# Designed miniproteins, single chains, continued (5): the designs that were tried, part 77

Each design is a single chain, and the fold is of that chain. pLDDT is the mean over its residues in the fold that is shown.

## One batch from the design tools (miniprotein)

Design m18658
Fold by ESMFold2-Fast:
Structure m18658 (fold): chain A 105 residues (1-105)
Amino acid sequence: SEEIRELVREARRLAAEGIELLADPSQADEARALFRRAIELGERALQLAGKHGSLPEALEAVRELRRSLRRLTEALRKHEDLFPSELRDASLLEASAQVLVDAME
């Protein structure tokens, strides 16, 4: 689905931008906003993929989302004191993406 691919692309972009901001502690609030938006878009992508999981494009998009979430959770673990809720939510979303990939394969 084009919608799923667009949501995943945007979630990946926002997560990557947020990770870059982690180099500057003064940007923590901006990074947090980017991480929360990335998680929100990722959750929406998984909801849509769960309804349309028979499409090959949906599976590839979910795999890309899972890889992005893995990178995000790795980065957030280094800053757990600043982003405990974002780490928790991203980790749960990564686990959900893995379950969906396993079900679609």
Scores: mean pLDDT 86

Design m18659
Fold by ESMFold2-Fast:
Structure m18659 (fold): chain A 72 residues (1-72)
Amino acid sequence: GLKGIKEMLKQLEKQYLASIDEAKKQGEEAVRQVQKAIESQLERMRNLYKDNEEITKLIEDIGERLKAKIEG
């Protein structure tokens, strides 16, 4: 159901935030690999949930927060 999808996306964001922090300790190449993985996963999620405006908006918001974390 919709609640399950939202909780899954919330956990995915938490996991990627941790992965970004770990990658930043390893160096630029590690950060680029994590960024590529995030972009691929979010694109896949947008395609899967393209007909659900609320979920698509949440994915976009998650993407912006993850991008800010990578750039900071």
Scores: mean pLDDT 87

Design m18660
Fold by ESMFold2-Fast:
Structure m18660 (fold): chain A 71 residues (1-71)
Amino acid sequence: APLPEEVVNKIKEAADALQAGDRETALAIMEELVKEHPDDPVVWSAAGFIARLAGDEETAEKYFELARKAA
């Protein structure tokens, strides 16, 4: 099933913050989203990609591992 619209909108907000150069806001949005959806591998994967784009490879690797465990 596709992600809920609310989840998609939050990922878009994080991506928009990242494009604006606000890495801290992008990471904070995704951290909250994974806390709300800890069992969703797609949400963890999205958080991993945002962290990687923000330059936080260590957090990205942790999120991708959690995505794999949630799947």
Scores: mean pLDDT 83

Design m18661
Fold by ESMFold2-Fast:
Order: C-alpha cells, then structure tokens, then sequence
Structure m18661 (fold): chain A 78 residues (1-78)
C-alpha cells in the first residue's frame, strides 16, 4: 500500500471518528496503532500521524457544510 493511500485511509477514519464525537487525541492514538499493524516503522507512523493531525485541524476550521462536502468527496475516492 502506498504512503498516499495510507494517509487517505487514516484521514477518512479520523474524520469519521471526529464526526462521531470522538476526541482528536483518541482518534490519533487509534490510527497510530492501526498504522503500526500495517507493517510501517515507528518513524513512518509518526510522520503520517502528524500529517493526519494537521489535516484534522484544518478540517475543524471549515464550516459544517464544507466539512461534510470534503468527507463525502474522500469517501467517493475510497
């Protein structure tokens, strides 16, 4: 699986959990465990988690409508 594919899947999982009301810190921790299970080294996992955290923060600044549109687009690409 490519790095881009892993980032996309992690972001989708994170956004879905965020909309379900799960705390961002808990989301990032769960994604870290999942990414390590994919055979990635700790350094690659840490880098992907930082990127997902940054994207989640950017998404939280959007309006609710913009967030829903972005999530829908990502789900179509999944």
Amino acid sequence: MSREELLRRALLAGLSAYYDGIEPESILKALEVGLRGSGLGQEEVDELIKEVGKLLEEMSKLSKEEQEERLAKMLREA
Scores: mean pLDDT 73

Design m18662
Fold by ESMFold2-Fast:
Structure m18662 (fold): chain A 68 residues (1-68)
Amino acid sequence: SIEDLIEEIRRFLESHGLSSVAEDIERAAREKNLETLENGKKFLSMVLPPEVYEKVEKLLEELKRALE
């Protein structure tokens, strides 16, 4: 479900010290704001190691697909 994806992304980002980004992504998902989700994805690609980003990228793409 969308709720399960949001919670999984939130927990993942919180575990990496990115709680504010997690809040922004949750809000964007609830508002179906795909532009804000894409901007969050770009930011995460700059701050997370590639192997870590790959995991959250998969979750974000699944979330974006569920919101379309």
Scores: mean pLDDT 85

Design m18663
Fold by ESMFold2-Fast:
Structure m18663 (fold): chain A 57 residues (1-57)
Amino acid sequence: SRDLLIRVAAHELGIDAATIRRLVETESEEAAARKLAELTGLSFEKALNLVRAIRAA
């Protein structure tokens, strides 16, 4: 389910699935959220919720 969530998020946000996977798996929760928000234009809160959802899957 984690891989599916990553692929769906990548398609919706217009970034590479590998980029999302790297950020979620190698960065702290806050750092991953901040970088995702910067890359995609999501708010920090939405990016943080996405990181948490992917980690929980």
Scores: mean pLDDT 86

Design m18664
Fold by ESMFold2-Fast:
Formats: C-alpha cells, sequence, structure tokens
Structure m18664 (fold): chain A 76 residues (1-76)
C-alpha cells in the first residue's frame, strides 16, 4: 500500500541518519539504538495491519523519530 511504502521509506531514511549519528559510539550503544529503531519499525507495521489512519501513523512516526534522535544525542 501507499502507507506501507511511505513507512518503509521513512524508516530507511531514519536508519541511515541514526547510523551516521552513532558511528563514533561504542558497539553496545550502537546496538541499543538499532534495537530501538527495530521496535519503532514493529510498532508502525502493527498500526498498518490494524488499519490505523495514515495521519495517525505519520504522527506516531514523527514522535518516535524525534524521541530516538533525542536519545542518541544523550548517548553522545
Amino acid sequence: SETEEWVEERLRELYEEIKEMTKNLSPKKQTLVLARWLAISGELFVMIRQGKPREEIEERFRREEEELKAEVEKLA
């Protein structure tokens, strides 16, 4: 679906961005950030499967992205 394709593209972009942000962190910290990204991915695909409105999915992604980036900044 269009929503699924949108989510996949946003998650890929977020992955590339956090990979760059975490490149100088320890392997443990990199793994914790990756685990958080995987959790976000799972949550969004559950919302898609449940038929949640696209606007709700987009808003959830924006909140999770902002939170993850803030967590990464605290690890630096």
Scores: mean pLDDT 88

Design m18665
Fold by ESMFold2-Fast:
Structure m18665 (fold): chain A 94 residues (1-94)
Amino acid sequence: SMEEVYEEAKEEIEKLLKETIEKLKANENDPAKSQAILMEFFDKLDEIKEKYKKKYNLSDEEATRILMKALRDVVNSLPEEERKLIEKQWFAGG
């Protein structure tokens, strides 16, 4: 079911995001490493999308929608301190 895909993706994204936050905290004073960590995060996020797309025979639109919803919900569930760290890094690059 689409709900099952969402829950699995959410759990995997939550683990990835927690690891990414830990790496960002460790490299807060190194902008080049912080940028590399963010690029690694987006690469792994795309790998998760392709994995679920193949596993559940989803369209790219369906996979993207589920992944983006899961990512948004995970970010919104973060402690304020960690959410601010993510927002600072993501909006500084745009």
Scores: mean pLDDT 82

Design m18666
Fold by ESMFold2-Fast:
Structure m18666 (fold): chain A 92 residues (1-92)
Amino acid sequence: DPALQELAEMAARAAAGLASLQAKAGKATTVEIEEEIVEPDGYTIKVRGVGKADPATKTGTGVGRAVKYDPQGNVLAEAEAEATLTARRDAS
């Protein structure tokens, strides 16, 4: 399903972007994003993301979720992705 693939790609981009930003944050922080795309036929795609930074481990994590709704607000499809990035390679 091309629509499900697009939702998965949106979720993955949100997760990876947040994890990358948070890995570079240098301080403990949490960032949330929310975007809404309204299609011409009344269908809506909502992209939500949460990014967390752990400066002690130099790690950023990101979770992205993309959900498609019909004009009545019913969920048609959803996709979720997670990403973790660590700024150091000396842990292996």
Scores: mean pLDDT 80

Design m18667
Fold by ESMFold2-Fast:
Structure m18667 (fold): chain A 102 residues (1-102)
Amino acid sequence: MNVEDLTYAVGLAAEAVEPAVRLLSTVLSPRELTLVESTALLTAIGALSRLPRREDRERLAERIRERLTALAREAAADPSISAEELAERMAEAIRELAREVE
């Protein structure tokens, strides 16, 4: 992977994850928020970096944004969902969405 492609994927991943992180910042501790954000961001970077076309990356990033925002809203409404469980659900959702774009 070249540095330019990686930088673009990082930017898209950050933009896709941001709305979910903002919502969760109201209900999670800083440590829990870091776990969820880092897991989602790294998983999104990996998924986006695998796609060679910018249009496919942008479409996947938008789907990730929508799915992660929905999961964040569910977690904010349900305090029984742990940060660890939420991080795993987000990572799995990103992997599922990436497979659909193949």
Scores: mean pLDDT 86

Design m18668
Fold by ESMFold2-Fast:
Structure m18668 (fold): chain A 98 residues (1-98)
Amino acid sequence: PNTLPVTKNLIENILKTVIGDPSEETVKKIEELTAELKPKLIEIAKEGIKSGDSKKMVKEIIELLKEALPEKAEEIESIVNDLFENAKPEQILKYIEE
């Protein structure tokens, strides 16, 4: 998998990396999609913190992103697993909220 920095706008950066189109029109669509997905991802992260099950949390994040972008399902799964493989639920929530 490609190296992806874990910084602010992580979900937006994942979508940009997966889509691979740097045009302003595509960037705006990614920003809109990120805004739509972010509240749902935060709910998944909060449930992950409550349960302590980071593996289940990561799977639920992958499934939500795959539903939004089915043609890129394999790339999403690879990138998300690589980023969150050893992350605590609290860290994942922080990455989503930023």
Scores: mean pLDDT 75

Design m18669
Fold by ESMFold2-Fast:
Structure m18669 (fold): chain A 76 residues (1-76)
Amino acid sequence: LTPEQEREVALALAEIVSAIFNITAEKYPELKEELERLKSEYLAKVQAAVDAGNVEEAISIVREAIRKGDELVKKH
């Protein structure tokens, strides 16, 4: 992949995670505020990593967001 395509893939993965968080918030409305906070925080971190040209970090952040969302639901 070109560097531009790698950045687009990282942003697309962030969009998928955002959609998963939205669906999870519909299933667990009591967690909606915390899920929205996590979503906003992690989307901002992904954007910052992409802007810095650090695609590997952006992908790592996306994976961390998924783990954090899963932990929140499982511990609920």
Scores: mean pLDDT 80

Design m18670
Fold by ESMFold2-Fast:
Structure m18670 (fold): chain A 113 residues (1-113)
Amino acid sequence: SVEDKIKELIDKTISRLEEMKARAQAAGDEERVEELNKLIEKLKYIKNDPSVTPEEALAFLVQVAKILEGVFGEPDLAAEIRKGVDEIVAMDPSLAPAVKLAEEQADELLKGL
């Protein structure tokens, strides 16, 4: 299902962010650890809160991809997340407008981080 595919993509993204957090901790980058932890906790909330819509979940995954590419210098991981989002949109094309809006509004999330 679309819901199962979203949860799978969130779990994969959390796993990758936890690996990045471990590397940041080893490097003594406390600010990066805090930033990564905020993203991880928000993704856990999105996965587990039944009031979160598929549109909201995909919008946040898009914003995470933008942060990974623009702030963390992780373009390959960002591309992997976008590929997962595109596969979900292919299953339910009604989700496409929310993804496009999130891409356009990514700068607002970056200012809030």
Scores: mean pLDDT 85

Design m18671
Fold by ESMFold2-Fast:
Structure m18671 (fold): chain A 91 residues (1-91)
Amino acid sequence: SQQLQRLIQEVRRIARSLRDPRAQRLLLEAARLIEELSQETDPRKITGLALRIIGLILDLRRLAPDDPRVRRGVELIEEALKLALDIALSR
């Protein structure tokens, strides 16, 4: 999906702008897991990937609650997660 790729690229762009290496790693890991989720066909693995992405969202919210770039990155991850799940479940 072109829309999903645009969301992932924007998450990666935000990650590169961050000075906190922990927040950068969490955003990049979430982007990678979303790409994996969009290509997954096993329902059990889809569930596991979605839960891991949700865990990363919660970690990011705790790590940098006051950083507007991290907040924007989380919003994009949530949108990308929804789209990736729609793709994975639509076969």
Scores: mean pLDDT 88

Design m18672
Fold by ESMFold2-Fast:
Structure m18672 (fold): chain A 61 residues (1-61)
Amino acid sequence: DELLKEIAQKMNDFVNLMANTNLSPEEQAKMAEELLAWAKEKNVPQWVLDVIEAMIEAIRS
């Protein structure tokens, strides 16, 4: 599924960005929210949305 491959690439890029940028939690949450907005526009499966939302909660911890 080409969409799942694009999702995997987007997720990997996001994780690498988080690992390498020393962003504030607020900035990290904003970027995760942008990823969530992209995923909603693409009508991705619910499990993908759940994962992104879990990442936002983890960032806010």
Scores: mean pLDDT 79

Design m18673
Fold by ESMFold2-Fast:
Structure m18673 (fold): chain A 108 residues (1-108)
Amino acid sequence: MIEEIKKKAEEVLKLAEELFDRAREALERMPELEPEEAREEAERLRKEVVEKLKEINEKLEEIEKLMEETELSEEEREEIKEKIRRAVVLASAAGILTAAVSFEAELL
């Protein structure tokens, strides 16, 4: 059970890191795109981010439930919470970057 929770926390962190990198790369490419390409990229990113944030939230709820049902040491709990904290920060940042991409596309 503990190993399963740690694995799920690692998976959520990886998903959040991948989502953050995707949004960051899209924002970095915006100035190089033609207006039509920029709008298409912004729409693709928006749809992808909405879907991935839903997946991340569902996995976070599963982890929370497992942590409530499992006796964890303070050290194990803090390790899992730190990975979740990092995932939430990265997912939130990806949302902000996605909004920035949409704004940049509208300025073109």
Scores: mean pLDDT 86

Design m18674
Fold by ESMFold2-Fast:
Structure m18674 (fold): chain A 73 residues (1-73)
Amino acid sequence: SALEEALATLERDFEELIELAKKTGDYETAIRGFERGLGLLDQLEKVAPPELLPRIEALRERMEKAIEELKKK
């Protein structure tokens, strides 16, 4: 479904952004990207079928933790 594809894209984008931040040290760009991702996850959660909710929650937790860790640097 389009919602599953959107979620999979956000999951891939998150991993790529983490790797980019580690290689470049551009933590501000990474944080902004994760904050945008959290907003998109909120929109997906409102329309997502129950089977996608655990994946959305897991990605939200990973993004929130990444933001906290990068803000400490």
Scores: mean pLDDT 86

Design m18675
Fold by ESMFold2-Fast:
Structure m18675 (fold): chain A 72 residues (1-72)
Amino acid sequence: SEMEELRKRLKELGEEFDKLRREGRVSADEAMELYGLFAEAEQALAAGDLEKARELIERVEKKIREIKEKPP
């Protein structure tokens, strides 16, 4: 289902975020923003709002990409 696919994507993004944090590549402000986006995405999934969940997951993906593009 779309919900299961979105939950899997969010889980994989959480694992990527944890890796970047362990590598010291995430600032406090970036971590706070990502925690907020993850929380909103989880709430959207719990509410069955798949369109909002997809939007929030795409925003998480974009933010993680931006972090990865920064010099260390």
Scores: mean pLDDT 85

Design m18676
Fold by ESMFold2-Fast:
Structure m18676 (fold): chain A 65 residues (1-65)
Amino acid sequence: ASSLTGIKISIIAEGFRVGVPVKIEEKDDKIFATFEVDDEETLKLARELGRKLEKTYGVEVTVLE
């Protein structure tokens, strides 16, 4: 529904709002978002956000510890 640019902006904004840095990559009209976390609290936030983003935008999310 949203353009890929709009989806990328939304992902960046959500990551910024919850304080989890996000790396975004685009390949074959698909968006891949990677969160890098170093503590348990941030890991929980990143997993919850990632699940929401996958469900809302159909993007692929990776969370790295």
Scores: mean pLDDT 77

Design m18677
Fold by ESMFold2-Fast:
Structure m18677 (fold): chain A 99 residues (1-99)
Amino acid sequence: MTPEQAAEADAGAQIVALAVLLVSAKRKGKFTVEDAEIAKRIADGLLAASQALRDVGHADTARENLEIGAGLVEEMASLADPEAAKILRDTAERLRQAA
């Protein structure tokens, strides 16, 4: 696997993990602080993968992945209690600032 392929696969896996977490939370009808902390850790992984993509010259792919991730986290925040929503909004802002 090339460094580019590894970074793309990692970014894609983080996006899928965020989407699965969102779908699971919608099914449960709640988004907790614990769920928000999981989303934050996945987003930190997406930031790292996106930096790796930039380092190999794929800045547009990195930006698209960060924008998708931010949108998923923002949707989570809209479903969350105030404490969880704060963690999620702060996380989405970090992803958008990195894009």
Scores: mean pLDDT 85

Design m18678
Fold by ESMFold2-Fast:
Structure m18678 (fold): chain A 91 residues (1-91)
Amino acid sequence: TKETTLVVKPKESKTITVTNTSDKPGTLKVENLGESAVLVTVTNLDTGESQTAVVAPGQSAEFTLEPKSTYEVKVENLGNKEATVKVTLTE
């Protein structure tokens, strides 16, 4: 299991790269621990396919990552307060 916490300023975005190194599908969980809604975009860098979700304060979204694939995870803060999100990859 890989875990990262992102702190995103109001109206800004942060991007991280995550790789599923497993031969099995992985689950990426994005948990909003803050008071600002975020838009999460998960893009497979090999195929260009994207998944999106709006994650409200206290909510989470899950995304399926293909085996042996690298993804860009973009978190956009939609609000006027600091966003804190926890990103967990389970392989």
Scores: mean pLDDT 85

Design m18679
Fold by ESMFold2-Fast:
Structure m18679 (fold): chain A 75 residues (1-75)
Amino acid sequence: SEAVQEQAKKLLEEAKLGEMKGEIRDGTLQAIRELQSRDPQLGAEADAALSPEKRAEAEEARRRGEELKKKLEEA
């Protein structure tokens, strides 16, 4: 659908902006995975926009965020 295409374009733009700023948002990888479940082809394009190194950094940031969230809930 057009809405899914708009979301894919937004994710690709965010990935490009992350490259310029040296930042990758914690939710970017999760959003790409959600998009893949709705439209596998568009999700694959968004995933391919992230280099393997940037995907690894995004996954690491996500794990750290989850660890911090659990520690805050346990405190």
Scores: mean pLDDT 60

Design m18680
Fold by ESMFold2-Fast:
Structure m18680 (fold): chain A 65 residues (1-65)
Amino acid sequence: MADEAAAKLAAQLEAQGYTVQSVTRLTVGGETLVAVVGRKGDTLRVLVGDEAGTILSEVTTAAAP
């Protein structure tokens, strides 16, 4: 199950018109990060946040060919 942080990031992408493609939890040194990937047409947007749902990084790129 995605945590509440993942749900917040997914909701942010959906509000921007993206369809959530994947949610990944990463544990690094006991800290939890959440990466959510959304797609809108040929555009991918990746949000990386902490376990509280604070956005640490946003990346927009072209979808893989």
Scores: mean pLDDT 76

Design m18681
Fold by ESMFold2-Fast:
Structure m18681 (fold): chain A 71 residues (1-71)
Amino acid sequence: AEAEAGRISDETRRLIYEAAQRLLEKRHGKKFETPEEAYRELLKIFDEMTSLDEQAALSRELAAEVRALRA
């Protein structure tokens, strides 16, 4: 199976990285050389958030970008 219980597939990981790049480009106008670099920056922003609600909102935005990439 492409998806495994308890593990993210390589394809899903790539989609998440690309979604992170799109999200940061939309929100901050930042350009990144690679999706992985954008994802690292997103994780730093997530870790710096002080509220669970803010973290949940960012997670929802990331999920929306993943859905958009699959459309």
Scores: mean pLDDT 73

Design m18682
Fold by ESMFold2-Fast:
Order: C-alpha cells, then structure tokens, then sequence
Structure m18682 (fold): chain A 79 residues (1-79)
C-alpha cells in the first residue's frame, strides 16, 4: 500500500524498516560528531542493502536537512 514517505526516495520504492533505522543511526552519530562510527554504519547499511543504495542516501539527505547541523552531517556522511 503506498505511503507518502515512500515517494521521498528517487525510485519511489519503499525503504526496508531495518535500512531506515540504520540510516537514522548513521545521521544521529554524524550529528554527535562521531565521524568514524557514522561512516561505518553508513557503509555497513549500503552493503547490507545494495539494491537500495540510492534510496538510503536520499533518506540520509532528508534526515540531515532536519538535523541540528545539516552541513556537518552531510560532510561526515559524504552527502
């Protein structure tokens, strides 16, 4: 069943709940300045869900825009 949030990804495909939670963790770690941990969670998430790489990156960009420091989060995660 379509969900409005699913259309925020470039492909319009639903993001798996596990990928969503891991993306949220990576952004949270980046916001906290935990650069190495944020990058590791990012990389592990992209490797875990190779078919959803573009969707995960798009979701991380959306989360970064809503974070306390969007520029820091984007820099840390390479967004």
Amino acid sequence: KPNPLQFLTPSGRPLPPEARRRAEEAVRLAEAGRTAEAQRVRDETLERFPDYRAEIVAYMRELAARSRDPELVRLVLGL
Scores: mean pLDDT 78

Design m18683
Fold by ESMFold2-Fast:
Structure m18683 (fold): chain A 60 residues (1-60)
Amino acid sequence: EELAIDLKAFGAEEAVPYVERARALPSATPADIQRVVKAALDGNVEEARRIVDELEARSA
């Protein structure tokens, strides 16, 4: 996956699980997934995690 390669190239591979979790959510929009990816690429793994947690909560 090109996305996973990009995250690893920028040293943000720790955020890959959060991006995958967001993509697995049926309630997540493409814009939501892009925000998680953007935060990960900016090196902000904590923000990526927070976005995923919010999306998961909204799925309940």
Scores: mean pLDDT 71

Design m18684
Fold by ESMFold2-Fast:
Formats: sequence, C-alpha cells, structure tokens
Structure m18684 (fold): chain A 74 residues (1-74)
Amino acid sequence: SRAANIALIDELVAKIAEKFGLDDDARNALLDHLKATLADASQAEIEAEMKRIETTIGLAPASRAAARELAAAL
C-alpha cells in the first residue's frame, strides 16, 4: 500500500541519515523528494533507489568535485 511504502521510505532514509550524519534539512529534503516520487512504486523499486542514493552519498566528494568543475566551465 502507499502507507506501507511511505513507512519503508521513512525507515530507509533514517538509516541513511544515521550512517552519513545528514542534518535535518538534508534528511527532510530527501524524505519529501522520495515520498513524492516513490510512494506508488514497488518495494523493489524503493529498495533499488535507496541503494543508488546510499552509493551516491558515499561518493559525495567525487560528485561535488565534478559539479564544481562543470560550474567553473559555465
């Protein structure tokens, strides 16, 4: 159900926030985005997207460097 998906998103975001030390603003922005985009998705899709997000946050220094280089080129 949509309610079960929202509960799963809340649980998985809380785990990511704890693991990476996300502040309240970052956690709430992630929650709002995922609830808007994945509330009607399958459990497998939610879990796959959360794994992608966890990996991306883990690579944040590299992602930030790439974003800064792109911004400097514009």
Scores: mean pLDDT 72

Design m18685
Fold by ESMFold2-Fast:
Structure m18685 (fold): chain A 74 residues (1-74)
Amino acid sequence: DQQIQDIRRQDSMNIAQIYQTNGRQSAKDYIRQVIDRMSTTYGVQPSSPVTDSYIDSIINSSIGLSIVQQRINS
């Protein structure tokens, strides 16, 4: 579904923006909120416990998406 794909993209962009503006801890806190929202709203659960390494992987992926977006918008 395009709407669900767009929501996931927006969450990734928000994570990257928070990381750039407020730092890594704020980005980690936002990721926990996104996971909770996805679990509650869409019934999506992580396959593994939410660890610091898992959160760091999400931040790194989100930064990558932000770089692509900046290239498109520049």
Scores: mean pLDDT 65

Design m18686
Fold by ESMFold2-Fast:
Structure m18686 (fold): chain A 67 residues (1-67)
Amino acid sequence: GAGSRVEAPGEAPSVERAVLLGTASGVVVAITRADTGEVRVVPVSDLATLSPAERAAARAAGRAAGW
């Protein structure tokens, strides 16, 4: 159905930070959850398993690490 447009801040409170790490098996992304402090490690080949907000954080970390 047609819903009213309500915008919240573009921050992703579910993600505190994301870091790219080089490993012997390839490059992985370590994502820290803001709500729980849980660290989730995902290979860059599996970024499709992440939410759009987590993927955006991973891309930002990649730019910071790969520039």
Scores: mean pLDDT 65

Design m18687
Fold by ESMFold2-Fast:
Structure m18687 (fold): chain A 94 residues (1-94)
Amino acid sequence: TDEATYFFKHLASQNLVVWEKQRPGEEPELLAVLNLDTGERWYSPDVEGRVTLSYDKEKNTATLTISDVPGKGTLVLTAKVVPDSRGEPVLVKS
């Protein structure tokens, strides 16, 4: 329905990798979280079963795989895990 921008990024202060949904005029919504200290993962009920979040410590790279994206199939997003790391925004029509 509405266009949303998606961000995949490292939050260095909390040592979390997060996938966020941003709609115009709305607060950012968390869709997936990986705690890099504990390895614990959380997924929003809206995306649970369709996303996987992994971290390669040797490469300092987090990877988000999103399955069954309308018109795109499988999307893979990566973010570097450093204090100032930012993921690329993904524009997806809902």
Scores: mean pLDDT 70

Design m18688
Fold by ESMFold2-Fast:
Structure m18688 (fold): chain A 89 residues (1-89)
Amino acid sequence: EPVTQTVVAEHPLGKPVTVTRNFSGPNGAQLSEITRPDGSAVIEAQSINPKYPLTLPEPQPPGVRAVNVRAMREANSGKIYPVSAEVEE
């Protein structure tokens, strides 16, 4: 059964998501950013390539093969902070 996670439930102001953006990052990395009316965002990154790191604030282990990272951006500061991460050694 597919696991559905709703970013609306994670929104600090409880507002619906305004825009969803999906990108192909460097070397086939997948990036999804869901931006809300207040400027906050949920960011998900998969298959991060260490040669072309995605712009995430937390240090990622060098040489990881695959990583699944979730982060949030605060509206007032624009600061990005990690919520969860999975790495393959």
Scores: mean pLDDT 47

Design m18689
Fold by ESMFold2-Fast:
Structure m18689 (fold): chain A 55 residues (1-55)
Amino acid sequence: PLTREQVIDRIGALLAASTDPALREEALSVIEEFIKTGDLAAAQARVDALEARLA
């Protein structure tokens, strides 16, 4: 299972690696939703989808 720290680190890596404003906006949306809900599984699924778009 993914930890809270791993979710935050992966979002940070996406923001550092990408200059695409749409992807950066979605990555920020993921962290905002995670802070609001604490739903680790939902945050992981959204991060996985964003990483797939970058690859």
Scores: mean pLDDT 77

Design m18690
Fold by ESMFold2-Fast:
Structure m18690 (fold): chain A 65 residues (1-65)
Amino acid sequence: MKRDKILEVLIKHGVPEEKAREIVDKAEEMGLTDEQIANLAGLALLPEDPVLAFKVTQDIYKLLK
């Protein structure tokens, strides 16, 4: 998993570091694929900011390819 790079993308988009770390740690614990991690990050952000959720998901997908 490209944990440090995913964490950087989340923080760059204004996600608090603690929340970004929680999302990444949860994804690792669940044994998710790289694409599933992007979806989990988007889902976690969706209730607060749907536009941010969409942008973060896209940027993580681009990063993991």
Scores: mean pLDDT 75

Design m18691
Fold by ESMFold2-Fast:
Structure m18691 (fold): chain A 55 residues (1-55)
Amino acid sequence: SSAALVRFARQLAAHLRATLDRETALAGLERLIEQYADNPETVALLREIRAEVEA
């Protein structure tokens, strides 16, 4: 992904951690990954966000 997309993923992960507990944020992201499993670009972005939340 471009540097802008990586920055966006980090900002979104930070907002998720600020508004939800870690377990709720991760569960929501896993549901979205499953829902969009047929869209590789969306799955790649969601996995990047999940990795930032897990860190």
Scores: mean pLDDT 79

Design m18692
Fold by ESMFold2-Fast:
Structure m18692 (fold): chain A 93 residues (1-93)
Amino acid sequence: MLTKEQLDKAIEVLEKARKGEITPEEAFDELARILGISRETLLEIMKKAYEKLGKNPLDALYLGEMSPEDIAEVAPEEFREKLRELAEAVQKK
């Protein structure tokens, strides 16, 4: 499970990416580190999410537009819970 500190840091990364304060590549690197996912795995998940949603997956995640069903289709089983925890934490802020 992700700690509150990991969730808060991940939300900060998403906010910085939306504001253009960091590049999408820097956002992926930081999120991969926080979530304990390889950069390559996270990029594959995000590419699948883009194909499914037709929009920037980091924006969709931050705006609460990525459902648990969307996460289940785009993420390997071992990472689905971490991504759901992040999506829920973002919606609360």
Scores: mean pLDDT 79

Design m18693
Fold by ESMFold2-Fast:
Structure m18693 (fold): chain A 90 residues (1-90)
Amino acid sequence: MEEVREAAERAVEALREAAKASTDPVASHTLRLLAEGIERAMREGDLGALLEVARGGAEIADEYRDDTGEAGEAAAEASRRLAELVEEAL
């Protein structure tokens, strides 16, 4: 659980940085909503919801990599790592 918590905090931070780096309002809002989704799933202790949001975060952040650059790549990696840890905990 502590490892999942740390990974979630990193994913949230990385997704928010990617949202700040984005020049596309839709991408920026989507990345921010994904960060909020991770925080909510963590507060509720819903590992299933956390896995779904983390997988979505990895996919969406990677999709917007050309707009967000290094920040988007970092967000995709952090979200993917979170998803891997959550899947192993389920």
Scores: mean pLDDT 86

